# Designed miniproteins, single chains: the designs that were tried, part 36

Each design is a single chain, and the fold is of that chain. pLDDT is the mean over its residues in the fold that is shown.

## One batch from the design tools (miniprotein)

Design m1229
Fold by ESMFold2-Fast:
Structure m1229 (fold): chain A 85 residues (1-85)
Amino acid sequence: GPSFEELVEEIAEKLKLNEEEKKELAEIIRKASQGDEETATRVAETLLKMIEEGVSAEDLYIAFGPSLDAEDRERFRRILEKHVG
């Protein structure tokens, strides 16, 4: 299947993220996955699928937010609110 980097690139393309936001999203997912690459890849693949299905920013935040620390939760919310329509 696609690599973690390829999945993050596809998410960035669909959400029209800039390079800084793309790097920030990758860091958030990796930290939430505690450095486990298979978990990070699965999380990125799930997020991409939900974005493709038109899941709202609020519902994406509800689904993934609880797995994040307080700082990364706010960073993730800001990316979603700016880019998910």
Scores: mean pLDDT 86

Design m1230
Fold by ESMFold2-Fast:
Structure m1230 (fold): chain A 67 residues (1-67)
Amino acid sequence: ARAEALRAAGERMQQAADRYASKATKKENLVASDSFTQAAEQAKSDPVRAESLRATAEIFREHAAAQ
């Protein structure tokens, strides 16, 4: 189903973000977190996409906090 494909895409995005964030600097992770947070706000009419973008922003924020 379309919804299942969109959730799977969001999960792949989050896995890619985690791999990238682990290699990035604190500054790069903070910039990425802000960018994905802004993208989530702009995607508010698409709840599945907005939630995936918020989860991605949180991954970058958590990596920045650990640096």
Scores: mean pLDDT 80

Design m1231
Fold by ESMFold2-Fast:
Structure m1231 (fold): chain A 56 residues (1-56)
Amino acid sequence: ALSLEDRALLRLALEELASTGPGPKASLEQIGLDLGLARDLAELRRRVAELRAEEA
C-alpha cells in the first residue's frame, strides 16, 4: 500500500510517462528525486504500474 503523498507523486509520474514528445522529462527527474529514485526511471515506471494495478 502506498501513502497518499506517494500516490499523488506516482499519478503525476503516470501522466508524464503517458505523454508523447520531449517536453515533460524534467518533471520525471523531479518526481524521481522527491521519491528518492533520481537515477532509476525503471523503478519509477514499476511503481507507477503498481499504482495502476492498485487502482484497477
Scores: mean pLDDT 60

Design m1232
Fold by ESMFold2-Fast:
Structure m1232 (fold): chain A 76 residues (1-76)
Amino acid sequence: SAAEEALIAALGALRETVLNGASEEAFEAALAAARAALDAFLASHPDLSAEEKEAIRRAFDALVARLREEWEALQA
């Protein structure tokens, strides 16, 4: 689906900001884009339960926290 492809692309872009040691502005912009793509993805899946959507959001937040720690380590 277009929403799934957009989410995959946005997550890839966020990962690239970590790998390239990008600026805080670039990292936060990529993160905002990834969050918007996640919201669009979840909105495109009305058949997912509220619990399943919450689990997906928690998994996304855990991934973001890990990527932020990796990005911060490259700024040191």
Scores: mean pLDDT 87

Design m1233
Fold by ESMFold2-Fast:
Structure m1233 (fold): chain A 91 residues (1-91)
Amino acid sequence: MSLEELEELNEKILEEAKKEAEARVAKLSEEEQRALAEEAAARVRRLTEELSKLSEEEALEFASTEEGQKVLRELALALSLALIAKKALEA
């Protein structure tokens, strides 16, 4: 996978994650939004710790794999859920 292909994939993953997160948060009660934000934040921390163990070259190689793309989608969704749920609770 080229750097440009990875950039396009990342943009698409972030857009899809944001739409899914907005739809999920909108259907939840305030209590459920708080629980989701906490769970999502914990998942972001866990996935980020795992990815931080990789060098830049290893990260690019991993991102080209099916498993790596799955992890990137999970991270994008978890981050979007945490941020959107927090914003909804502040409103």
Scores: mean pLDDT 77

Design m1234
Fold by ESMFold2-Fast:
Structure m1234 (fold): chain A 60 residues (1-60)
Amino acid sequence: SLVDELRAALEAGDVEAALALARHVHATDIEPLLPLASPEVAAALREEIPALRLVPLPPA
């Protein structure tokens, strides 16, 4: 599934893949995966998807 592919991209720290996949995934399904992202990837996702700005950033 796209959610599983997004999870893999987040765990790998692949910013470009994560952003591309996130455009096809609902923000509610992305939110529980944000703790797996690096601060850089999490910040990029929050910039692209305004709904994610309500979730806390992972620790630096």
Scores: mean pLDDT 74

Design m1235
Fold by ESMFold2-Fast:
Parts: C-alpha cells; structure tokens; sequence
Structure m1235 (fold): chain A 62 residues (1-62)
C-alpha cells in the first residue's frame, strides 16, 4: 500500500505540474491507467506508467 500510494501521488503531482507539456488526452490516459494499476495492487505496472510519464516530459523539455 505505502509504495503504490506514494507512486500514485507522485504520478498525479507530476502530471499537474507538467500539464502544459503534455496533452489533456495523454493526462487522462495516464491518470486512468495509474488508478487501475493502483486499485488492482499492480505496483510493477504503476512504476512502468510513472516512468512513461517521466520519459514523455523529458521529450517535451527538448
């Protein structure tokens, strides 16, 4: 619970802070996937989604 909750919180915080760097459609997609992974207890999928969000933001920073 602790790791999954923390990852979910960091993921949403990252999406909110970088809302101008990614599309609204992508924000909705990542938020939905993260919530599904969190509710199913799939920590590995949550980590994967978080990494995808970070990679997406990095591409937009170039």
Amino acid sequence: MEEAERLLQELFDTLVKNKDKISDEEIEKYAQKALEAYRSGNLEELRKIYQEVIDKIKEKEK
Scores: mean pLDDT 78

Design m1236
Fold by ESMFold2-Fast:
Structure m1236 (fold): chain A 79 residues (1-79)
Amino acid sequence: SSPNNVYKLDKEQKERAKEIYKKVAEENKISEEIQKEAYEIVEEVKDKVEEAKVVDDETLEMLGTVNAAALLYENKKKK
């Protein structure tokens, strides 16, 4: 099937998201460094995700975990 109308993370963004996903899952703790990396990915893709008619399920799952880590970084930034 054609992916023509589905937003997907590119290869580089997927690798970055996978590393964050892996570290969050394996360490049972989100370091400040991981939080910052997650925040950077979310900021890069947020507008595309919001504008997309359909977002790929794998992308949504990865961004769910990455977004949670990014929110922890944002909360620290507001102090």
Scores: mean pLDDT 71

Design m1237
Fold by ESMFold2-Fast:
Structure m1237 (fold): chain A 112 residues (1-112)
Amino acid sequence: SMAERLRELAREFGLSEEEAERLAEDPAGFIRDRALNGKGTADKDNELITGVIELIKEEAIKKNKIKEGVEQLRELYEAYYQGIRQSEELSEDEKEKVEAYAKKVEEELKKL
């Protein structure tokens, strides 16, 4: 299931079991909270977010639930960017790097 794959991804990135469960239960909220706390712009965090996006895309395609997948990715994108914008822990340079990454995510959403 997607929840199990999200938990496995979280463990691969060295997240705790509690963080893995939170990611599986609410991917958008988890990513937003990480971004808000300054954990949204490092290369490893970008790789984690990319992994989450790829899992959502793959499951949407496999289950023929493209509309639901697109809606979930839009929610994830909006949550992530809102977390970055509101973060007091991130520098202006780090926020600019996220804006570049957000543009890539937006382009991927347009392909779905």
Scores: mean pLDDT 75

Design m1238
Fold by ESMFold2-Fast:
Structure m1238 (fold): chain A 74 residues (1-74)
Amino acid sequence: GASKEEVLAALREIAATLDPETAANVEALVDFMSELGRAGLLTVLGEFAEGARRRGLEELADRVEALARSMAAA
């Protein structure tokens, strides 16, 4: 399963492909998520995936959901 560090690294990679404002928001969320622990991180990942899905970014949503599931399973 994916580690917390691997998930955070993947989120930064994804952010780098998005608008600079979104990247800044993700950086702030990453900082906050590091304090929340696993349950909080899973919640934020779920919200991120739902947001992407609502924007029609299904590939992004699927990737984020896969990260959340991998982390929850391990």
Scores: mean pLDDT 74

Design m1239
Fold by ESMFold2-Fast:
Structure m1239 (fold): chain A 62 residues (1-62)
Amino acid sequence: SEEAKRILEEFKAKVDSLENPSLDEVGDLLQELRKATEGFPLDEQLKLAREVMRRIAEKEAA
């Protein structure tokens, strides 16, 4: 859970550093997230993916 929190904060920071992220950048980021969380329980992986996707959507909508 502490590892998950660290990864989530790192990925949120990566999303925030992107200006108008392209589909390729979003795809790469999601692949990197999946790789980073590969050993985690499925429910935790899904929660992290949802949070990162939510952050991306908020950034695109703004």
Scores: mean pLDDT 78

Design m1240
Fold by ESMFold2-Fast:
Structure m1240 (fold): chain A 66 residues (1-66)
Amino acid sequence: SSARLEELVAEAAEFLASVLPGRHSREEIRAVAREVVEGLPEDFRLHAPRREFYQRVVERAAELLA
């Protein structure tokens, strides 16, 4: 569901933001996000479409780091 996807995105984005010190461009966030998302437990990727999940995590992390 959209609500569950939003919860997972928020959790992953907060984790991603916690490992990125200071301000970063969207491109920099995207590069690091790829490695971080690939390192997350498989269940994170099973609950959401990979492309949609990845895109929303990057956007949410960018908002948190702005």
Scores: mean pLDDT 67

Design m1241
Fold by ESMFold2-Fast:
Structure m1241 (fold): chain A 97 residues (1-97)
Amino acid sequence: SAAEELQEIKDLLKKAEKLAKEGKVKEALKLVRKAVDIAVRLYKEGKISDKEAREILERALKVLKEILKVAPKELILEVIGEILRVIGLLLDLELKE
């Protein structure tokens, strides 16, 4: 159900934030990507509102900024790529008003 997948997104982002604080950048980034992918799918299927999608994407962006602070040089561009993806998704939501 959409409610179960929304809970999965929240759990993934909480775990990603903890992993980022531990310096586990690659694992944290993987969880944020999964959470964003689930949110995009639910939004495209009409199962979550624009507001719910925005709140998830803004939280994902906050976690990605924390990941970027501790990212090793070889992962910086990959983290920036995901930040830009999330910003693009947020802009798409804004332009549909």
Scores: mean pLDDT 88

Design m1242
Fold by ESMFold2-Fast:
Structure m1242 (fold): chain A 63 residues (1-63)
Amino acid sequence: GDAERNARAAVEAAERGDAAAAGSAGYQTKLISGDEEAGRRAVQAAARGDARGAAEWAVKGAS
């Protein structure tokens, strides 16, 4: 669904080192799935420059 598509976009952003894009995709996944904690943690990881961490939280939020 749309949540899984956004989680995949976050993973692809992390693969290219784009922490901001990974965090944004994680936040959008939260808006679709309702997982507020996963969205918050994705944004926090992105703010620290942790693109991989942001993508991991986006994937978790999509489940």
Scores: mean pLDDT 77

Design m1243
Fold by ESMFold2-Fast:
Structure m1243 (fold): chain A 78 residues (1-78)
Amino acid sequence: DVVEALDEAIEHLRAGDVRGAIAALGEAIKQASKLPGSEETLAALREALGHISQGDIEGAIRALEEARRKAEEVLAAQ
């Protein structure tokens, strides 16, 4: 479940576990790539990775929260 993977990524970032967050993000990207209409979710996930690579954890969390919202919209439409 892409939403579950996103929740795990957010929890890891809030705990300061960047490595765990990247692993959960990888799973979210993998799952989202199989969902029709997930282009915006994938874009938000890529944005979160960009923030992580820059050390902007707050920006990463905001991008993941946006990805979660978009993923819920995609799943509700199916």
Scores: mean pLDDT 83

Design m1244
Fold by ESMFold2-Fast:
Order: sequence, then C-alpha cells, then structure tokens
Structure m1244 (fold): chain A 55 residues (1-55)
Amino acid sequence: SRLEALVAELREVLAAMPGVSEEEIDATVAYARTLSVAEAERLLARARALLAQYR
C-alpha cells in the first residue's frame, strides 16, 4: 500500500540520521502507521528536511 511504502522510506531516512536509536526508529514507524497517507507524506518530508541538514 502507499502507506506501507511511505513507512519504509521513513525508516530508511531515520536510519541515516546520526544519533537515532533503533528503538526511536521503531516507535516513530509504529506512530506513522496510525497516520493517513497525507499525514505520513508530511512526516516523511519533515524527516528528509532534517536529514539534509547533516549533509
């Protein structure tokens, strides 16, 4: 599903961030699964913006 694809992308983005633990990734992914597709897309966009600051 679209939501599952967004959740998978979110996990990859979070895993690339320095200092984020596996427990924090799992908790964020579990939360993201409760969101609508639009809300999950906004969360992923925010996470990508944060990751870009480390480059």
Scores: mean pLDDT 83

Design m1245
Fold by ESMFold2-Fast:
Structure m1245 (fold): chain A 96 residues (1-96)
Amino acid sequence: MAEEEIQKLYTEVMTAIRRGILEGRLEAGLAEARRLVEEAKEKAEKEGNKELLEFVEQLERELEEAERFAADPAAALAEAGVDVSEAELRAEVAAV
């Protein structure tokens, strides 16, 4: 039961983020993903599904990191200990 809900949530969240990236609207994709996670959290709390709740809490943390990166990539990279110049080089390589 929990496994199917976890897989569905993960697929929907990834689809929202990918669509946002492809459309050049990453912030909109992240906002949709967060809405899906919030709905899943309410459902998990209502059903007392501890496994789904733990998975939702993990996704919330990952979305918070992604949202911080989208809002301020330089600050997010600095917090992660990544040099901006190295990240720029990686972005150039990915564009080739």
Scores: mean pLDDT 70

Design m1246
Fold by ESMFold2-Fast:
Structure m1246 (fold): chain A 67 residues (1-67)
Amino acid sequence: KKEYLVSGEDLKLEDVKKVAEILGGSAEEAPEGFRVIVPESVSGQTIASALYSLTGKEVTVEELGPV
């Protein structure tokens, strides 16, 4: 599995969690945004694109590494 830090303006935990669950992972709130744990096959670009499709908001996705 991989962990990503996701951040963006007006981004909601419910939306991040929904995207993470669709991608076979999970999400939780963190001080700098949201931590998303997904299968290693899921790229940060996939997360960003899915969130943009759901919310219309651009997000920053940073890979934190393997879990």
Scores: mean pLDDT 82

Design m1247
Fold by ESMFold2-Fast:
Structure m1247 (fold): chain A 78 residues (1-78)
Amino acid sequence: SPVLEEAQAKLAELVPDKAAEIKALVTGLVDAVEAQDSKAMGAYLKKLVSLIPEEKLEEAEKVIQEALRKLLERQAAA
């Protein structure tokens, strides 16, 4: 998914020391959104936020919100 790849790249750039973990969590989050699993989605979001430094949280939150918006738009179009 282009949305998955874009979100992984942007978030890994914000937290390069945790890039592998962030990419795995973003994959899990996207899978949870596609499966409409709100519990799994919340769990992945919580873990993802916990890996992001406080000074990067606002920027990371914008990336996550944009990715979720694009995924929901894609689901609505399908």
Scores: mean pLDDT 80

Design m1248
Fold by ESMFold2-Fast:
Structure m1248 (fold): chain A 105 residues (1-105)
Amino acid sequence: SEEELAEALRLVDKIEQLILMARYYADQGKYDEVIAYLEEIKKLAERIGELVPQLKESVDRLIKTIDEAIKEIKETKTRQAAYNAILKVSEAVEELRREVLKLQA
């Protein structure tokens, strides 16, 4: 529905704000905080997939990217790894936003 797509966009906007927070904590070397924000992004992505099943492929790709990002940060504990992980998650979120906008057209 139109309301479900509008809600999905609001959740994508919230995810983008959480990505900025994850980057802020990566700058501070606070990797546990980065992981906590990535886990929150994952929960919001799961909600988008439930709300709009047509986005399942993009949502699943984002969730996989988040899981790989969390694993990389846990194993390395470096700013460079955190930045690279956050960048990949950000790219997957931009892809998801494009797919939501296509469904609105």
Scores: mean pLDDT 91

Design m1249
Fold by ESMFold2-Fast:
Structure m1249 (fold): chain A 91 residues (1-91)
Amino acid sequence: MKALASAAVTLEDGTKISVTAEVEGFERDAVGRGRAKVTPLEDGTQKVEVEAEVRYDPSEPPRLVHLTAEKPAIIPEDAEGEARVALTVLE
């Protein structure tokens, strides 16, 4: 089954970024947390990469979720921050 992964990123300077992507292999809603990295691109956009651990099953190790998105330029430099991820099952 597919889930929509929604990541809320807070950078060290307090900047907030949202990233969404579809992910496979999730059959119920789940939440997790992780890290984000923002890299400026040559076209004036920024690449946002999120790596988060999602506790899908309490009896199993956390599952790793990787999300990437291109966003309009928000900051002019590389930045890192924290990410909170919510998975919502898609029909």
Scores: mean pLDDT 73

Design m1250
Fold by ESMFold2-Fast:
Structure m1250 (fold): chain A 88 residues (1-88)
Amino acid sequence: DERAELLAQVEQGIRSLEAARERLRAHLASPDPAMGLSDEEAQRLLEAAEVGIELLRQARAALQAGDVDRARALLAEMERKIAEILAK
């Protein structure tokens, strides 16, 4: 079931990005030199994570409503927006 597979992937993606967001927020509040990230790099990664979480939550809602095409469009938008942020 494509919808069930996509839903599982989206839910895992949300969990992964929420964990990354918390680590990036912690690094920006108290820099961890072991992360090897500048403040500017950490801020870009945080922006990408926030955008990803929002679009994945919308994709999850679309999949729960049975709208696989909308979910796929939201995932494609997420990939484009994250690429644009990381290219800064």
Scores: mean pLDDT 87

Design m1251
Fold by ESMFold2-Fast:
Structure m1251 (fold): chain A 87 residues (1-87)
Amino acid sequence: MSVLEQLKNLILTFVNDLKSNPSADKEREIALLARLLAGEFRENGLSLEEAREIVKEILEWAKKNLDEESYELVKRALELALEELEK
C-alpha cells in the first residue's frame, strides 16, 4: 500500500469513528489525528517537502470525498502534523 493510501485509510477510519461518538472533544481528537499523521510521515521517512506534497494531495481528495465538517477537521489535523514535523 502506498503512503498516500495508508494516510487516506487512517483519515477515513478516524473520521468515521468520530461520527459514531458525537460527545468526543473535537479539539482533542484533531490533536490526536495530527500526532498519528506526523507519526506516519516519520515512519515512512518523508522529508518536510515530501510531507507537504502528500498533504496537498490528501486535501484535494478530502475536499471531494468528505463532508464539510470532516474536511475542516482533517485540514486542521494536517496543518498541525506539518507544524510538528517542522520542529
Scores: mean pLDDT 82

Design m1252
Fold by ESMFold2-Fast:
Structure m1252 (fold): chain A 97 residues (1-97)
Amino acid sequence: SAATRAALVDALDNLILHLEHQAEEHPEDREKFEEMVARLRAARDALLAGRDPAEVLAELAAWAEEFREKYGDNEEVQEALRSLEALLRHARALVEA
């Protein structure tokens, strides 16, 4: 639904703002946070372009697993991934309702 799509876009925008703040607080990890922000913006743009939310979420979840394999030993990245996982759980509940 349009309401579900809007809620997902808002959730992504909130996470993007949080990660941009984390990039400022942890400049040594800036490149990793910028990579996450770019991927979340791509997911947001896909939703705005009318792509199926379930498909976008599945692709984002797969990307998150790959990103964990690359940077999984970094504590700040692990906290960011936990925030993304929380968003993905909430988003799945909205799409499945």
Scores: mean pLDDT 86

Design m1253
Fold by ESMFold2-Fast:
Structure m1253 (fold): chain A 76 residues (1-76)
Amino acid sequence: VVTLDHTDPVAIAQAILSGAKEVLIRPDLPESVGWIAVDMGASDIVGPGVSEELRERLTAEMAKNSTPKTTIKAGV
């Protein structure tokens, strides 16, 4: 578990690549950062600000990869 007090996309990407099972982000996640997180290998994003388009992308990625690796929880 990794906890971040900011939405720096580089720090989020590093947490995902380090193999963290869960990343907690205190502020709300900007949509642009959410897309970067999915591209870096996040398997799910939970919290306010997740668009329908981003949710569809996450669902499609989960269907292709049966093993979820990292869940991001924003707005905690």
Scores: mean pLDDT 71

Design m1254
Fold by ESMFold2-Fast:
Structure m1254 (fold): chain A 88 residues (1-88)
Amino acid sequence: SLEESRRIAREIGRIFREGIDLGEELFKLYQESEEEMLKKKKEIEEEVEKKIKETDDEEERRRLRQILSFAETTFWFYLKMEEAKKKK
């Protein structure tokens, strides 16, 4: 139904926002310390994988994977933008 489609669209928006926020936080940490960022990223990935294994909800598994995917994409984008600024 249209109402269900609206709920799905809002949920996708939330996932995208959470992913962007996480990717930005990781990029800010990277600028201070690459080692600390890699450590934090590994901790987050392990926590998410644990949650995926513990949940019986396929939607929740999909949501968690999408948040991580958007975070990685956001981090990569910020990294590329920063590299571009240093080379004129």
Scores: mean pLDDT 82

Design m1255
Fold by ESMFold2-Fast:
Structure m1255 (fold): chain A 70 residues (1-70)
Amino acid sequence: SMFEEKVKKMLEEIRKAIEEGKAKGLSLEEVEKKVVDIATKFTEENPDIPLELAEKLREEVVKLLEEYRA
């Protein structure tokens, strides 16, 4: 679906932000802020996103942030 493609693109953007943050030596707090900003803008721009996809997106963001903290 269109929303599934948008979710995948947003997750790719988050992964790139994490990779770039690590490469630049940004703090965990700075990278987390960037990731949260990306996710927040996405949800604001897609208010009609199905609840199941919104929850899946939230879970994937949490997993990516957990990998960064590890």
Scores: mean pLDDT 76

Design m1256
Fold by ESMFold2-Fast:
Structure m1256 (fold): chain A 100 residues (1-100)
Amino acid sequence: MKRTISREVAEETIEALEELVREVEENPEKFSKEELVSMTVAAALLVVAAIVGNASPEEVERLAEAAIRLLEVAAKKIPEEKEEFDKMAELLRRLAEEHK
């Protein structure tokens, strides 16, 4: 991304998302279905924003992995939407792979 985002701020953002995902995986019952959906959408948008902003392959891979882990928790808690979450996870894997 541009001059408005330093590498340090980007790294802190990635680490914050990874920590949030860890908390969600450890305490999935602490989060509502609506909160999980909002978090998965936000995480997916961060992956897209990183790709559009030409972030490093390593940064995109870390964001995609975190978003996919969050989608896996959402699929377990909202099984009626599992197919949609699985499709999003596959799309994010594809986008990260194509970004190299």
Scores: mean pLDDT 80

Design m1257
Fold by ESMFold2-Fast:
Structure m1257 (fold): chain A 96 residues (1-96)
Amino acid sequence: MVIEKKLPAVKVELSGDVSLEEAREILGEILDKANEYGATLVKAEIREDGSLRVEFLGESKEKIEQLAKEIERIAKERGLEVKVEFYDKTVLLDGS
């Protein structure tokens, strides 16, 4: 039996004049914060220009909003532009 459930999620795009090495360091900081807030990584992508896209699934809307604020803080500190999109992600749960 499969049950559909909606969980709070966030997509974050970070862009600016950063090297691939700096983008990797920023991704590491973001992943550390995601772990602190109990968020599950859905997607992480670093593009050739050093821009970064991450998607996280959270236990609660409050925790996802807190994580998004921390990512925005990291982005601002590094001189990056940030775009944040909140959404609900449908997940399939095994009813066993």
Scores: mean pLDDT 80

Design m1258
Fold by ESMFold2-Fast:
Structure m1258 (fold): chain A 92 residues (1-92)
Amino acid sequence: MTAEEYEKGKEELIELFSEVYEDIEITLEAKNIKLSRKLKIEELLLLVLQGAVYLYKNKKEKELVVETSNEELKKKLEEELKKLKEEIEKKK
């Protein structure tokens, strides 16, 4: 993976989060599975968190799914998403 490929993939994911919901969800799941193998843990976490914030703000009922062979990464993502949900509910 080149630095350009990584940065372009990151920008495309962020851009997709602001577009048509159904296409975004399908594309994001596919890209997250592929990119999770190439992204740093911190950067993948940021992308997932940004996506979760977008979904919550637009009151969508579908879940963002990220699959990885790294158990620590999966656990961190699940915990951060749970914290984000709790913070959003507390501010209502």
Scores: mean pLDDT 48

Design m1259
Fold by ESMFold2-Fast:
Structure m1259 (fold): chain A 68 residues (1-68)
Amino acid sequence: MKEEMEEKIKNLERLAKALAPYDPEGAAQIRELSKKAREYYEKGDFEKANEIIEQAERLALETLRARR
């Protein structure tokens, strides 16, 4: 479970980097949320970390939809 959360955070970080050339604002928001999720994960607050991961995933989907 901890490994799964860490993997999701890493995926969000990769996505933010991939989006940066096309949508720097959206990429910045996703990157900020991924950093915040990592901070809670490292503090052992897995419930808060998961909530932020879900929020970042929703924003990522909306950013991709907004491109079209």
Scores: mean pLDDT 78

Design m1260
Fold by ESMFold2-Fast:
Structure m1260 (fold): chain A 98 residues (1-98)
Amino acid sequence: SLEERIERLLAIREEVNREAKARGLDFDVSLYTLALVLAFRRPDLQLAIMKLLNLTPVELMTPQVLEQMARKEEGERFFEIADTAYEILVEKGIIAPE
């Protein structure tokens, strides 16, 4: 169900935040940064992301829009947070490596 996919997305965010802290990095990844990393790599989560963030399909599929929203929350730390989130998601097997 959509609600189960939303819960999965939120669990992924919690896992990224927990693992980042374990690595000595103190940040909370934004849902926009997670959307940017996950949207093309996890089609099964696209509807959950759109519902949770109130995004249109066009906005979800436009990396520049997601980056702009993420940078409003994370500022200049966006690049560090996005790179770290990507590494964690690959290591945990949540997404495939490129």
Scores: mean pLDDT 87

Design m1261
Fold by ESMFold2-Fast:
Structure m1261 (fold): chain A 69 residues (1-69)
Amino acid sequence: SSLQEHAAEVVALLNELAPEASFRVLPDGNFEITLYDVERNKTYTAVLPASASRAEIEAAIEKLLEQSK
């Protein structure tokens, strides 16, 4: 799969599970997911390889959501 196909999978999952999260592709091709905790004024970040499976992406999103609470 292309980098664009994997990026689209992450974006689709974020739209469903964490719509307020930000996503970007890093210069090294890894994926960065960022979630702001407004109450604590803290940024939580997860970095995933472009080869990450759907299960790994979902697990990373779930951990970010737990940490932001």
Scores: mean pLDDT 81

Design m1262
Fold by ESMFold2-Fast:
Structure m1262 (fold): chain A 78 residues (1-78)
Amino acid sequence: IDAPTAEEGMRLGLRLDFERTAEEARRAVEAGDVPAAREYADRLERIGTAARSLGDTDLADRVFRTAEEVRREVRRLE
């Protein structure tokens, strides 16, 4: 199994993926790009699931809240 340092790297990678994906989702919502916003919401849900599997429940909770916010904005734009 991977060293503890590798798992810490994976958690950091998920945080960076979350930050990038949340920013892309925000831009898609601002542009009214509903298909892109949906894709980013789906990606956020995958990031949240991965964070939960690694035991980063705080990150997972924040990611899932962001995904739901994006989905609410998508419904508003439709």
Scores: mean pLDDT 82

Design m1263
Fold by ESMFold2-Fast:
Structure m1263 (fold): chain A 93 residues (1-93)
Amino acid sequence: MEKRLEARRYLSFAGASEGLALMALSVGEISGPEDAERMAEVAERALELAREYTEKAVEIDEERREEIEREGEEMIRRSEEALERLRRMAEEA
């Protein structure tokens, strides 16, 4: 039981990191290309954290690896999409 809850805690941290990447995208879209460059750095770090937390969750609860990886992959994908959009906006500067 404790291992499942601890793994879920790290998936929650991955979800929070995805939220940070999406927030960075929103700021970049509103503020323009200069801020998009700065927000791309934020989103890149958020993506890195989402990957690290997902890997940590798998290490804690290997029995549920497939479920954890599936949830983590969705969070990572959305974070990557946010980063790619920010990088494209920054290139317009």
Scores: mean pLDDT 86

